# Designed miniproteins, single chains, continued (4), part 45

Each design is a single chain, and the fold is of that chain. pLDDT is the mean over its residues in the fold that is shown.

## One batch from the design tools (miniprotein)

Design m13534
Fold by ESMFold2-Fast:
Structure m13534 (fold): chain A 60 residues (1-60)
Amino acid sequence: MDIEKIKEEVKKYLKSLSVEEAKSEEAGEWLSELTKGLSDDEAAIVSEEAVKTIEELEEE
């Protein structure tokens, strides 16, 4: 899966959750496993997208 597909997958997954679920250890572990095979730069991009998505959920 390329980085753009991973970013979209992360955003869709987190937006399907409640704020509490998106901030859970389970969601964090899911994200970690999904990005395990990525470079540090790619993992950072995905992590930034996840943080941004969680912040958007908090605004709701």
Scores: mean pLDDT 77

Design m13535
Fold by ESMFold2-Fast:
Structure m13535 (fold): chain A 108 residues (1-108)
Amino acid sequence: SEETKQRVKELADKIISLIDEAINLLKEYRETGDPELKERVLDVLREIASLAAEMLRIMRENGDKEGEEKAQKILDLINEAMDAVERGEYDKAIELLNEIKKLVEEMK
Protein backbone atom coordinates (compact mmCIF):
# COMPACT_ATOMS: atom_id res chain seq x y z
CA SER A 1 0.00 0.00 0.00
CA GLU A 2 1.03 3.66 -0.34
CA GLU A 3 1.01 4.02 3.48
CA THR A 4 3.38 1.03 3.80
CA LYS A 5 5.70 2.47 1.10
CA GLN A 6 5.76 5.85 2.87
CA ARG A 7 6.52 4.23 6.27
CA VAL A 8 9.38 2.16 4.77
CA LYS A 9 10.79 5.32 3.13
CA GLU A 10 10.61 7.21 6.45
CA LEU A 11 12.41 4.35 8.26
CA ALA A 12 15.03 4.13 5.47
CA ASP A 13 15.71 7.90 5.59
CA LYS A 14 16.11 7.79 9.41
CA ILE A 15 18.46 4.77 9.20
CA ILE A 16 20.61 6.57 6.56
CA SER A 17 20.88 9.67 8.80
CA LEU A 18 21.89 7.50 11.79
CA ILE A 19 24.50 5.65 9.66
CA ASP A 20 26.07 9.00 8.69
CA GLU A 21 26.09 9.98 12.40
CA ALA A 22 27.76 6.66 13.36
CA ILE A 23 30.46 7.07 10.67
CA ASN A 24 31.20 10.64 11.85
CA LEU A 25 31.38 9.51 15.51
CA LEU A 26 33.76 6.64 14.56
CA LYS A 27 36.03 9.05 12.65
CA GLU A 28 36.07 11.42 15.68
CA TYR A 29 36.77 8.48 18.03
CA ARG A 30 39.78 7.42 15.89
CA GLU A 31 41.23 10.95 16.31
CA THR A 32 40.43 11.52 20.03
CA GLY A 33 40.26 8.04 21.66
CA ASP A 34 37.35 9.31 23.79
CA PRO A 35 35.53 6.21 25.19
CA GLU A 36 32.25 8.20 25.46
CA LEU A 37 32.25 8.51 21.65
CA LYS A 38 32.56 4.70 21.31
CA GLU A 39 29.53 4.25 23.60
CA ARG A 40 27.60 6.82 21.50
CA VAL A 41 28.47 4.82 18.32
CA LEU A 42 27.13 1.62 19.92
CA ASP A 43 23.93 3.44 21.02
CA VAL A 44 23.40 4.72 17.44
CA LEU A 45 24.02 1.21 16.01
CA ARG A 46 21.46 -0.25 18.46
CA GLU A 47 18.91 2.38 17.28
CA ILE A 48 19.64 1.46 13.62
CA ALA A 49 19.10 -2.23 14.51
CA SER A 50 15.73 -1.39 16.12
CA LEU A 51 14.56 0.55 13.02
CA ALA A 52 15.80 -2.23 10.68
CA ALA A 53 13.87 -4.78 12.79
CA GLU A 54 10.72 -2.64 12.31
CA MET A 55 11.35 -2.63 8.53
CA LEU A 56 11.76 -6.44 8.61
CA ARG A 57 8.41 -6.75 10.48
CA ILE A 58 6.64 -4.53 7.89
CA MET A 59 8.07 -6.59 4.98
CA ARG A 60 7.00 -9.88 6.62
CA GLU A 61 3.48 -8.58 7.39
CA ASN A 62 3.08 -7.44 3.74
CA GLY A 63 4.45 -10.69 2.21
CA ASP A 64 7.37 -8.85 0.55
CA LYS A 65 9.90 -11.71 0.37
CA GLU A 66 12.60 -9.64 -1.42
CA GLY A 67 12.22 -6.80 1.11
CA GLU A 68 12.32 -9.33 3.98
CA GLU A 69 15.61 -10.82 2.67
CA LYS A 70 17.17 -7.33 2.28
CA ALA A 71 16.01 -6.22 5.76
CA GLN A 72 17.43 -9.42 7.31
CA LYS A 73 20.78 -8.82 5.53
CA ILE A 74 20.79 -5.23 6.86
CA LEU A 75 20.25 -6.56 10.43
CA ASP A 76 23.03 -9.16 10.00
CA LEU A 77 25.44 -6.45 8.74
CA ILE A 78 24.52 -4.10 11.65
CA ASN A 79 25.36 -6.91 14.12
CA GLU A 80 28.67 -7.46 12.28
CA ALA A 81 29.37 -3.68 12.46
CA MET A 82 28.70 -3.68 16.24
CA ASP A 83 31.10 -6.63 16.65
CA ALA A 84 33.73 -4.78 14.57
CA VAL A 85 33.42 -1.68 16.83
CA GLU A 86 33.74 -3.85 19.98
CA ARG A 87 36.88 -5.50 18.51
CA GLY A 88 38.45 -2.12 17.57
CA GLU A 89 38.10 -2.85 13.82
CA TYR A 90 36.90 0.69 12.99
CA ASP A 91 37.76 0.71 9.26
CA LYS A 92 35.79 -2.55 8.87
CA ALA A 93 32.87 -1.00 10.80
CA ILE A 94 32.84 2.04 8.44
CA GLU A 95 32.98 -0.30 5.38
CA LEU A 96 30.03 -2.32 6.75
CA LEU A 97 28.05 0.87 7.49
CA ASN A 98 28.58 2.10 3.89
CA GLU A 99 27.34 -1.32 2.61
CA ILE A 100 24.26 -1.07 4.89
CA LYS A 101 23.59 2.47 3.57
CA LYS A 102 23.57 1.18 -0.06
CA LEU A 103 21.14 -1.64 0.83
CA VAL A 104 18.83 0.76 2.72
CA GLU A 105 18.79 3.18 -0.28
CA GLU A 106 17.54 0.21 -2.40
CA MET A 107 14.62 -0.27 0.06
CA LYS A 108 13.22 3.21 -0.77
Scores: mean pLDDT 89

Design m13536
Fold by ESMFold2-Fast:
Structure m13536 (fold): chain A 56 residues (1-56)
Amino acid sequence: SRAAERTAYAEGLKTLEEDEAKALATGAKHPEIRPGVERAAEEYRARREAERRALE
């Protein structure tokens, strides 16, 4: 059961990583909005950390 839960969270992390990559790519292309993109990336990382903590 826990192994299945970890697999499900791993798939969820891939989705969050894709969202973060898109945000960072946008910031790289448009430096005028980079500060906002940085915050979005930090939120994505925080969500991944929260998911990891939920498994503990």
Scores: mean pLDDT 73

Design m13537
Fold by ESMFold2-Fast:
Structure m13537 (fold): chain A 75 residues (1-75)
Amino acid sequence: MDISLEEAEAIAARELAAVEAHEDPVEVAAARRMADANLKLARLHHEKRYEEAAALRAAGPALAAELAAEVEAAR
């Protein structure tokens, strides 16, 4: 599934709007970093750098764990 750069930006904006409804600034910051990672993935696909996109996608679970640990440490 090739998501256009504009569609990826729209998805990121919707996800951020949902999180910004919460009062926790740490969760908002973590969501922004995840949205940035998703947008980087879309940009790599747009540039046809598929091997780098696959590597970034494979690193996704590690990034999610890192962000979850930062949120937990801030509580």
Scores: mean pLDDT 71

Design m13538
Fold by ESMFold2-Fast:
Structure m13538 (fold): chain A 79 residues (1-79)
Amino acid sequence: MTGGQFMAAVGLAANRLIENGEISEEEVIEEFRKRFPDLELSREEAREIVRLAAGFAEAMTGLPVAIEEGERVVARIVK
């Protein structure tokens, strides 16, 4: 994918994390498929998007974000 598409995905994931308090790699894949249906997103790219979205959300909100890495990658805002 293009750098612009990647950054758009990171921005969308960060916004969703801020609004909902969490974002998973599965949600990133779902949202990417909706926005860019002709493009494939790898699991590694989805995980990277979650991690980058966590950092962006922390910078924008000033709230800490926890990243859970296991069967899937999930970022959550810590309250």
Scores: mean pLDDT 80

Design m13539
Fold by ESMFold2-Fast:
Structure m13539 (fold): chain A 70 residues (1-70)
Amino acid sequence: MEKGEKLEKLGEQYEKQGNNTQAASYYGMSGIYYAQSGDIEKARESADKMGDLTGSQSTRDDFLNVIDDV
């Protein structure tokens, strides 16, 4: 299993526990690995989830800029 998938599953587990901060951190890490693997759509989905869980559009936008440079 790719590292991005493992991190996304960890994010889902923390989200189910209501730990949105940890879930957002794992989704952010999974997005980086998806971007490095060329899966830009999954990387953007991870950025969207991170923004939704933190309530921070700025965090989402900063991450999307990193993805667009990869």
Scores: mean pLDDT 73

Design m13540
Fold by ESMFold2-Fast:
Structure m13540 (fold): chain A 68 residues (1-68)
Amino acid sequence: SNEEKAEKILLEVYMEVLAEAERNGETLSPEELLARIEERLKVRMEKESEEVKKIVQEMLAKMKAQLL
């Protein structure tokens, strides 16, 4: 489903950001973590359907509300 695909994309991007920070010896604030996730999602979603993009943006907005 579009929901399952959106969840997988968000999880993959989240894990990529964490792995990069770990490789670089960085400790990210919640604001820095969210900013990097948003930047990578923008690129990752270029080829995705509008439905998937909408769900990912809604999920990201909920994460921002919870963490910030």
Scores: mean pLDDT 84

Design m13541
Fold by ESMFold2-Fast:
Structure m13541 (fold): chain A 60 residues (1-60)
Amino acid sequence: SSSLFNGVRVTVDVMMNTTDPGVMDNVRSYYNSFVDGVVNGDWDTVNSSMGNLRSMRNSV
């Protein structure tokens, strides 16, 4: 699977396990950074935002 699909899966996992608006806003921010990184070939941003998304998934 592509890195984009992995980012979507992690984002969905976080969103399914929380109703906290602050967590949801952070997930949206990290997901947008992830998508922008993928589109622009900025793999440092992809890796950083993916790490943040995984951290959020592990905390919910």
Scores: mean pLDDT 76

Design m13542
Fold by ESMFold2-Fast:
Structure m13542 (fold): chain A 86 residues (1-86)
Amino acid sequence: AVEEYFINERELDEGEKKTLEGLKKNKRSASYGVTKDGKIFFYASGLDEEEVEALKKLLEDKIKELKEKGADENVIKKLEEALKFL
């Protein structure tokens, strides 16, 4: 089974929400899935280079925030793997 981890809009700041809304508005889907064994698969349908870079920055900023908060290292690792896939 694939677990899908969407960036939770409730945990985003206003700038991050605007970036995510931009991706949604262009009728493009960006999501990441985690398998039961912890492998990350990124589904990005029709993203252009600018949208990929915006998503990379969003994920990098979120990883930094989570590291500063001392969040679960497994969550951080999964996000870092998603960045490597992009």
Scores: mean pLDDT 57

Design m13543
Fold by ESMFold2-Fast:
Structure m13543 (fold): chain A 61 residues (1-61)
Amino acid sequence: SSQRKELVKRRTKLQFRRIALDTEIELLRRRGAPQDEIARLERELAEVQRRIAELDRQIAS
């Protein structure tokens, strides 16, 4: 259905964002960046992961 295609597209965009955030967090940790900066990105990553999980539930329906 058209709805399923839109959910899949949104999921794909969020997956790319998740990978980018994971990479950035890893680089910051290796460089010894401030904990506040890392925590900000970790909160953004958690939000992206929550949205992916919600889309996965909708796609599975």
Scores: mean pLDDT 88

Design m13544
Fold by ESMFold2-Fast:
Structure m13544 (fold): chain A 92 residues (1-92)
Amino acid sequence: MIELYVAKGTASEEDTREAGKIMQKALARKYGVEPEVHIVDSNEEVLEIVKEKGGTLLSVGDFADYLEMSQEEKDKLQSLLHPGTMVGIVEK
């Protein structure tokens, strides 16, 4: 099972959840499995989760490039999240 962790930071919970759904679809295209999405408060929390569980820590930009997301998807993520927002991918 794949888990996706998204830092909320200064964004609203609603905007972070919307961004999480976009990221979830991109991960599902790559892995053929729908990931479980978790919203956390900070980049530091994402980093600790990735260190503890094992996984990949990415910026939103690196995540979008890694998953070959469309420009439309990238633009939506940029409007919902800060470019410095961190994302964790954990494979179980």
Scores: mean pLDDT 83

Design m13545
Fold by ESMFold2-Fast:
Structure m13545 (fold): chain A 67 residues (1-67)
Amino acid sequence: SNLAELFNQAVDAILQGNTEIAKKLVEELFSKIKDEDLRIGYSLLLSSVALEVGDEEFKKFVLELGF
């Protein structure tokens, strides 16, 4: 799977409230990103999605992985 596919799967999992699946997908996504700026960009996008569903803990998790 490419980075965009993993990102879309992670977003879907967050929106569905599947926290453990979302965490695994985010960890897999970030494990495949070597570019620091790209990692930061994805962490900001995923943290925004987490905020939309009110998941403050997942927001923190994503920001800690990206920064």
Scores: mean pLDDT 84

Design m13546
Fold by ESMFold2-Fast:
Structure m13546 (fold): chain A 87 residues (1-87)
Amino acid sequence: SKQKQQEFEAFQMFLLYQKYLEQGLPLDEAAKKAVEEMKAGIYLSLDEVRAIVERLKERVRRDADPEAAAAALAELDRQLALYEEVV
C-alpha cells in the first residue's frame, strides 16, 4: 500500500541519517546526505538496516532511562519488522 511505502521510506531515511551521524557528520550534513541518497534511489541492504538497528538498540540501552529504553526498543523492533515485511 502507499502508506506502507511511505513508512518504509521514512524508516530508510531515518536509518541513513543515523548511519551518517555514527560516522561523525554534523546534524545538518547527515540529514542532507540522507535526503540526497534517498532521492538517488540508494537504499540500505537488509544486513545494513539490521546492523544500524542493533547499534541504535545498544545506544538506547546504554544512554536511556529503563522505562524510556523499553518504549524506544519496542518501536525499533516494530519498525524493523515492518521493513522486513516490505523487503
Scores: mean pLDDT 82

Design m13547
Fold by ESMFold2-Fast:
Structure m13547 (fold): chain A 55 residues (1-55)
Amino acid sequence: MKEENEEIIKEVLHSVEVLKALGYPEPYIRMHLLAEDDSISEEAKEKLRELSKEY
């Protein structure tokens, strides 16, 4: 449900911040956000795709 999607997105964003702290380049971070994960909903995937456009 919506709260579940928000939790997944928060976890992904946390991993992005960790990758930034470790010095990974922006293209790698964008690819991480665009990673296809069949375990998450289409709504969560769409939200992650929109977030990736900002990188």
Scores: mean pLDDT 70

Design m13548
Fold by ESMFold2-Fast:
Structure m13548 (fold): chain A 78 residues (1-78)
Amino acid sequence: TRAKQEEVVKRLYEETGSEEGEAYLRQALASGPGEGERYRALGYRILAEERIKRSSDPQEIAEFEAALPEIEAAIAEL
């Protein structure tokens, strides 16, 4: 649900403190599938760098990083 997605955004913001990252993630929650994926990728890209430094589970971050090039390619087409 949107409430759960908002909770995730708040948690990620608190973890990193990035206003820019939070802004992109909130825009992703308000957007449709394609556009939402663009904004989510931008937001997670910003947050991923700090999560890599602080996270004790790099596997989840690696999965996102593996998918990021595909999302960036889609963004470049727009």
Scores: mean pLDDT 58

Design m13549
Fold by ESMFold2-Fast:
Structure m13549 (fold): chain A 80 residues (1-80)
Amino acid sequence: DEERRKYLDELIEKEGLSEEEKEHLYNLFNEKGLSKEELEELVEEIKKTKEYYERLKKNNFYLPPEETAQLLAELAAALA
């Protein structure tokens, strides 16, 4: 669906997602056939995760690698 692909591209550009995040969304789009609403929810969850880590970096906080891995795993599970 050309319209859904265009919408996904617009969401990626609007939210300033990284190449890794873009690849993840493209894979989910291709595998799951996600709706526009589902794509918006995925982008919002990724954005919240990025904002959380940026806030921690700005305040000189460190997350244990285990905690970071767990959060990313939970995000991936929520997107499935």
Scores: mean pLDDT 64

Design m13550
Fold by ESMFold2-Fast:
Structure m13550 (fold): chain A 77 residues (1-77)
Amino acid sequence: AEARLAELRKRYEEAAKRAEEALKAGDKEALKKAVEEIGRLLTEAHALKALAAGDPAKAEEIRRKGEEITKETLEAI
């Protein structure tokens, strides 16, 4: 669990850097891809924490809600 969270954190930092580069370049397509990846990584990290707490139903709810939030964020770009 700990190793998986560390992996997700590293991938988040890399995706955040790509998002900043896309913003500087004015590349909306690259920005959308980076934001989508960030949304997936954050959702997975929160879902893993719920699973570690023994709540698989909460983990499923987090994943579903994360997908909706990511979709709304992408529509705003």
Scores: mean pLDDT 79

Design m13551
Fold by ESMFold2-Fast:
Structure m13551 (fold): chain A 64 residues (1-64)
Amino acid sequence: SMAELERRKEEVLARLEKEAEALAKKHGAKVTVERVSEDVLRVTVEKDGKTYTLTYDLRLLAEM
C-alpha cells in the first residue's frame, strides 16, 4: 500500500540521517540530509573546503 511505502521511506530516511550524523562526527565533516521531494533525498558533505553532493531515490531504496 501507499501508506506502507511511505513508512518504509521514513525508515530509510531515519537510517540515512543516523549514519550521516555518525560519519560527520567521526570524520569532522558537515553532512546535511534533505528530503527535497517525495522520492528524492539529497546528501551534501562538506570537508576541507570540498563539497560533495549525492542524490538518492527514496522509492527505490524503500522497495529495495
Scores: mean pLDDT 82

Design m13552
Fold by ESMFold2-Fast:
Structure m13552 (fold): chain A 61 residues (1-61)
Amino acid sequence: SRALELIRERIATLAEMSARTRELPEEDMLTLAKSLAEMLGVELSDEEIRAMIAEARAAAA
């Protein structure tokens, strides 16, 4: 739960930065989020992470 919160917060921050700078591609956000999930011991599929990125990007726009 707490680890998932950290991952979601990180994705939200990256989405906001991407919206402001237009320099963070979705593939880079996916890679960073996946690395964080693995470091925190959380099993998340690429599909789940992409869904989180899509939601965060929609909210940041």
Scores: mean pLDDT 79

Design m13553
Fold by ESMFold2-Fast:
Structure m13553 (fold): chain A 87 residues (1-87)
Amino acid sequence: PPVLSDEEIEKLFKEIDENGDGTIDFSEYEKVRKKLNELGFDISLEEVKRLFEKADTDGDGTIDLEEFKRFYEMVLRKVRLGLLKLK
């Protein structure tokens, strides 16, 4: 699995948040799924939604950069545990 630096995770976040608001909302979940699939993660839209909801501790439907880093760490943990496939 790709081990991304903090700078690479921030770049990925900015590619999804193209308008520069500093947040990703629920309408962007498909972009997140697509980007993770391009990185080699075999992740479904439903899994993205579940992990985003776990990273969004305030429940407001938006993810900032720190929450996105936690989301990515959760994806990597699932791969390491054999709970998520790589392509």
Scores: mean pLDDT 76

Design m13554
Fold by ESMFold2-Fast:
Structure m13554 (fold): chain A 102 residues (1-102)
Amino acid sequence: MSGEEVLNSKDLEIELTITVEVGDEVETFTKTTKSLSDAIDALGEILGEIAKKYPNEKLKVTITIIDKNTGKVWTLEVEGTPREIGDKATEFFNEVVASMTD
């Protein structure tokens, strides 16, 4: 399977959970999507809102992706600025896509 075919598959059940820790505050976002493309779009939207709220703050972010059809789970825990977190999240999604194409 090509990565593009995996991204555009609409028969997936993907659960995306993002937990953001800023000092004593914890925010959790959960989205269920039918494709990896929709999950990536949801992640980008959520990270964009976090970057608006905390543009220069040091954040701890946990991203969990669950393929509900296979039971596979991918988790990224990253600490940094919103830009650094965005870069690491992009790298992590490329790893998830590569894992799903095998």
Scores: mean pLDDT 77

Design m13555
Fold by ESMFold2-Fast:
Structure m13555 (fold): chain A 105 residues (1-105)
Amino acid sequence: SNFPLVLPEELYNQQVLLADELQALVYRETGDRRRVVTVGELLAALLLHLIRRRRLGPESEPDLVDISDTLLGRLLGVDRLDWSDPSQLLALLDALEAAGLLQRL
């Protein structure tokens, strides 16, 4: 990939851990959160994930962490995704699964 951005390993690992935790939650309860996501927000979240997977690791912390968490939070109607909140993680899983994006995580 010819992306000009280089992402830290931490962003990639965070994405993998999120996907794994969200998969664990999918079988417990389902919310109506899928109905509040837009195609543009889902595509932007997928694009950030693809950029992370293709390039790992400037030593400096990029704004991409905040952009990613803000973007994923927007899918749920919040300012930033709380990785420690299982209800937000479950709602994000539902949105990603409804769009067929979980297979790309």
Scores: mean pLDDT 47

Design m13556
Fold by ESMFold2-Fast:
Structure m13556 (fold): chain A 65 residues (1-65)
Amino acid sequence: SDLLEQARRFEELAREYRRRGDEHRAQVYLYASRLLRSAADSGLPLDIDEVRRATEELVTTPPSG
């Protein structure tokens, strides 16, 4: 599944950023991965490119709080 492949890529990125101490970016990638896995499990179509674009936008936003 393309959704599961993208989810795994995001999970790898989340682990890398967490290792670096960047919890904000790690959480963004982890939540995006969960969204993709949920869609794959429910059989709902998602635009992977749009999810990736939105995720990258959130990653460049400074953490709030």
Scores: mean pLDDT 80

Design m13557
Fold by ESMFold2-Fast:
Structure m13557 (fold): chain A 83 residues (1-83)
Amino acid sequence: MLKLSKDTVVIDTRSTTDTSRWMLSQGYSFQRIISGGLSPQGPWAILQYGDVLIAVTQSSAIPLVQALLRSQGYTNIIIIRAP
């Protein structure tokens, strides 16, 4: 089981379905969508599973999403890339 700290956010470039299945398999239940939008680099969303935040986006939008998360005080960012 992956244990994430309060200041940790996962950026997942897999499909939203794959992200959801993975989080449920780790024992985290979907709570809500925190924020989302469309950028020139692609769509993005930040989802809450329990006390864990996951940003879902395309690989091309990773730098934008990292900048947004850092601006909100998240210092520990883990990236999971599509295969």
Scores: mean pLDDT 73

Design m13558
Fold by ESMFold2-Fast:
Formats: structure tokens, sequence, C-alpha cells
Structure m13558 (fold): chain A 76 residues (1-76)
């Protein structure tokens, strides 16, 4: 459900913050990739419900997350 996907994103945000505070850039990159995948799943749910603008915003956030993960991988 959308609610479960939103809860997963909130948990991933917390874990990414913790990884960053520890200097675990590899872990942060992996979690950020998982966040991107979850955002795309949420976008698919909203697209199916006709919420096209929300879906587009979530996909754009996922694309930014993938770029951020690549940057974190360079720091690891």
Amino acid sequence: SAAELQRRIEELDRRITEAMLRGDYRGAAELTRQRADTLRQLADVYEAQGQTDLAAQLRAQADRDLEAARELERLA
C-alpha cells in the first residue's frame, strides 16, 4: 500500500542519516538506492490512482537519489 511505502521511506531516511553520521558512505549509498526504488514503487501506486503529478515528483526524487548514491559511492 501507499502507506506502507511511505513508512519504508521514513525508515530509510532515518537509516541514511545514521549511516552518514557514522561516515558509512557505502551503507548510505545502498540505503539511498533502496529509497529510490521505494519512491518508484510509490510513484507507480499514485500513477495507477490517476495522481500523475505526484507520481512525476516521486520519480524525479528517485532520480536525484540515484545521483546522490553515485556521489556517496565515490566517497566510500
Scores: mean pLDDT 91

Design m13559
Fold by ESMFold2-Fast:
Structure m13559 (fold): chain A 113 residues (1-113)
Amino acid sequence: SRLERLIEKLERAFREVLEAAIKGLKEKLSYDVILQRMAEILARAADEMVREGLVSREEAELIVGRAMGVLQMEITLWEAENIVPSEEEMKALIEKALEVAKRTAKEIYAEKE
């Protein structure tokens, strides 16, 4: 189904987000640079989802925007508190953001069916 393809693309994009985040932590990049790389990966995923006719531009922006909000909130808190997250803590955050993206995608498709 189109929803299954959308979920698969989100799972793939969030694997790339995790890889970029772990690499950024190991290279001791600033949180701003890590967040920018995450945003670039999710923007490319949004473009692909729209191009393949899975969602509209507004729907794609809602899905990735909600997920980015989750990432930005926690990473900003870690930066403010001088917390260096473990790889496990970063993975848990990205899994939480992916869950929000998947939930948003399912809500969008429920309104069309």
Scores: mean pLDDT 89

Design m13560
Fold by ESMFold2-Fast:
Structure m13560 (fold): chain A 83 residues (1-83)
Amino acid sequence: DQRRRSEERGRRATRIMSKVQKVVDELPELSDEEKLEVLSIAAEAIASGKYEEGAQRIIELGKEKGKPEVGKKLADVLLEAMR
């Protein structure tokens, strides 16, 4: 961990995606299309390292789909998982 941050980033990326995917799979309120949109936003956030922007996009998506609480929950999962 003291040599390079890339190993830590790869490990964190895998953990973040796994946590987001698990929560998405457990949410019956989400359609298959909405699940794919959330996972796509999470993947982009992980790839770019812009987790705050990804979380905001997920919140906006939830609001647009009439599911603001779901969007907030998924955004919180993404932000917590990046820790």
Scores: mean pLDDT 75

Design m13561
Fold by ESMFold2-Fast:
Structure m13561 (fold): chain A 61 residues (1-61)
Amino acid sequence: MSKEGIENAKKLIEENYKKMVDEAQKLIDEGRVDEGNKVLEEAEKTYQNAKDLLKKIEDEN
């Protein structure tokens, strides 16, 4: 995997996290608070897991 690919992946991970947070806020605004909170929890888990996996992939390449 190229170094440029790793940096692009980091940006995509951050953009995805922001999109999920924005989606959760929309759900909460619509009164779907439980669904919005689940999206926020999933966003945090996805972000942490993606960062850890990306670091592992970088170290193995």
Scores: mean pLDDT 80

Design m13562
Fold by ESMFold2-Fast:
Structure m13562 (fold): chain A 92 residues (1-92)
Amino acid sequence: SEAVEATIRALVGEMRLPEEAREELTARLLELSKTLPAETIVRLGSGLVTYVNAISDPEERRRLALEAIDRLAAGVPVSEILEELYRRAKEA
């Protein structure tokens, strides 16, 4: 748990998002880490750093990052979420 929490904070700290969005993502990823495997949480966090940071529009970055967490919370497979983020990053 402590190692996963440290990893979440480190990954969110690398995201090009406003402070309030990073705080929301940190809180939501920590909550999801109570029920989802650590590997799933780390894969999403790493994908958000890679793909969201590639998006030039700050408003779109924020929206896509929060939508990704919403989708993971709704039970969408992390692989499907990452595929959509990759597709959106390629359009940026």
Scores: mean pLDDT 86

Design m13563
Fold by ESMFold2-Fast:
Structure m13563 (fold): chain A 69 residues (1-69)
Amino acid sequence: GEEGALAADGAAAGGAAGDRALMERQAKVSSEKGGKEFAQEAMKRGAESAARNGDEESARGVEEAARAA
């Protein structure tokens, strides 16, 4: 519903920083276990989730992070 767009916008305000921190944490854990590919999959899923919620800025940020990886 329309309230889902407000929740997605709120997730973007805390989601860009939160998703970044979560991806960095997951990348560190995956790196320690020798699973760099798991970190890339997590970033992919984050981008898909943001895109489905209509959050173009978060999707763009995750895409740039994926390119840098």
Scores: mean pLDDT 57

Design m13564
Fold by ESMFold2-Fast:
Structure m13564 (fold): chain A 86 residues (1-86)
Amino acid sequence: YRYRVYKNGELVGEADTPEEAAELAAKYAGFDPKKVLELLVQLLARYEGPIVVDLETGTFKVFKSKEEAEAYAKAKDVPTVVIVPG
């Protein structure tokens, strides 16, 4: 898995571990990195496809392609994490 952190439609960081992704996401969203990490780990246990997580609300959406997930994240005005398989 790769993790891409977006803010205001721009890629602000990339990680290859959920721990690093949680630290980057928390830095830009102001959330506790432990809460972000717990959410990412729970999503990875339940879903295999690309996932976009809204860091402001904690809501998520599962996609069929990484391209659709990235487009969705770029369209959001809130910080997001894109979880990409592979």
Scores: mean pLDDT 80

Design m13565
Fold by ESMFold2-Fast:
Structure m13565 (fold): chain A 90 residues (1-90)
Amino acid sequence: MKVTVTITVENGKLVEIKVEGDPEIGEKLKERILEMLSQLKTVTTDSAKTAAILAANEVAKELGQKVKIEVSESGSRYNGTVVTTATFTK
């Protein structure tokens, strides 16, 4: 199962999280990322990347599955986009 999460940061703030792929896993990833990023006064592409990786690993543990994580970044630290692709396997 494959899920792609796109996190957009503008002026050090979280502006959008888009999820594509498996809807059940995608919703779990989005919820965990929001929980982590909502605790931060300033959101960066580094914090978005860390949140996405931690969320994917946590969801994999809950499902009893392995996860392959691929991350691509564009823009700057405070004005950028982080695209995380998580592939879950047994």
Scores: mean pLDDT 87

Design m13566
Fold by ESMFold2-Fast:
Structure m13566 (fold): chain A 84 residues (1-84)
Amino acid sequence: MEKAEEYAKKAEEYAREAIKYAEEARKKGKKEGALEADIEAGIALISAGVAKIIATKGGDPESAEKMAEVAKKAAERAKEAAEK
């Protein structure tokens, strides 16, 4: 099983992807898609922050993995919003 630190890094990567898709959605000028992508980027950032706190405290890898999964799904939804 991966360490909490590895899941925290994955969550940070997903948060960066979500931010990139939010920027792409804003560039396209579609107001609703841009807002949806921004919301998903926010969710990914919060999830990455929580995963980092868990890792810093030497916490449960399973909890960090769940936060990385939330960040991953948020990045996927941000991409979908950007592609509309």
Scores: mean pLDDT 82

Design m13567
Fold by ESMFold2-Fast:
Structure m13567 (fold): chain A 83 residues (1-83)
Amino acid sequence: SEVERATAELAAAAPTLTEAQRKALEVATAVALATDPELGELGLEILRAAGLTDVAERAREIAEAVRGLDPEEAFRKAAELVA
């Protein structure tokens, strides 16, 4: 499946991810959770399965802070929180 493929690719990349790449995943997943919960929950499952549990936990925290915002505002606020 596409989910299994994405998980495998992310798991292979996980040990080499930069701090900036980890922050980008936190923002992307948080915005998805706030604006498209089905996609966001899928993103959390992929992150956890790839061993990026800390990224998943941070994304969930950021999602709570940007809940109810439109996608553009959610992105701006999430980016500020990881800066």
Scores: mean pLDDT 86

Design m13568
Fold by ESMFold2-Fast:
Structure m13568 (fold): chain A 88 residues (1-88)
Amino acid sequence: ADEAVEQAEAALRENYKTEGPEQAVLSGAMLAEAFRLQGHDEVAERVEEMARKIAEDYAKKNGLTPEEAERLFERAREQARAQVEADL
C-alpha cells in the first residue's frame, strides 16, 4: 500500500511539471477512483488527499480562496468518476 501511494505521489508531481496543476488534480482524482473500484479504499483516500493538496497549493499561488480550491477538487472528482464509469 505505501509503495503504491509513493508511486502515485511521484506520478502526480511529474504530471504537475509536464501538464500543470489542474491536470495533476484531475489525474490524481482519476487514479483514486480507479483504486476505489479495485477495492483499495485506503490507497484511494491517500491519493485523494494528494490531489486535494495540489488543488490547495494551486489556489494559494493564484490568489484563489480555500473554498475555490475545494470546488476545483470536487469538480475533478466528479469528472474522474464520470470518466472511470465511462471506461467500464
Scores: mean pLDDT 79

Design m13569
Fold by ESMFold2-Fast:
Structure m13569 (fold): chain A 93 residues (1-93)
Amino acid sequence: KIKEAVEKIREIMEETAKKIEEHDPELGEEIRKILEEGVEKSEEASLEEMAKIVEEAFGKIAKLLEEAGNGKGLEAVTEALGEIMGVLGDAKR
């Protein structure tokens, strides 16, 4: 169900933002804003639109982490994106 997928995605995004915030509070706050905006857009979106919104948001976050030299944060974000794409794939079945 779309609603269940959105809830799971929100949980993954919140956990990821929290991990980054604990290591880099300033960057984590910026990332949290991007993720919250993505979640808000995804609530009214189809599963296919949600995948695009998530990929766009995580692409911006990955670029910020690369520019900051935060390899651990980039790894965590890449893993979270994989988990979210898995949730979307399962919801499509």
Scores: mean pLDDT 74

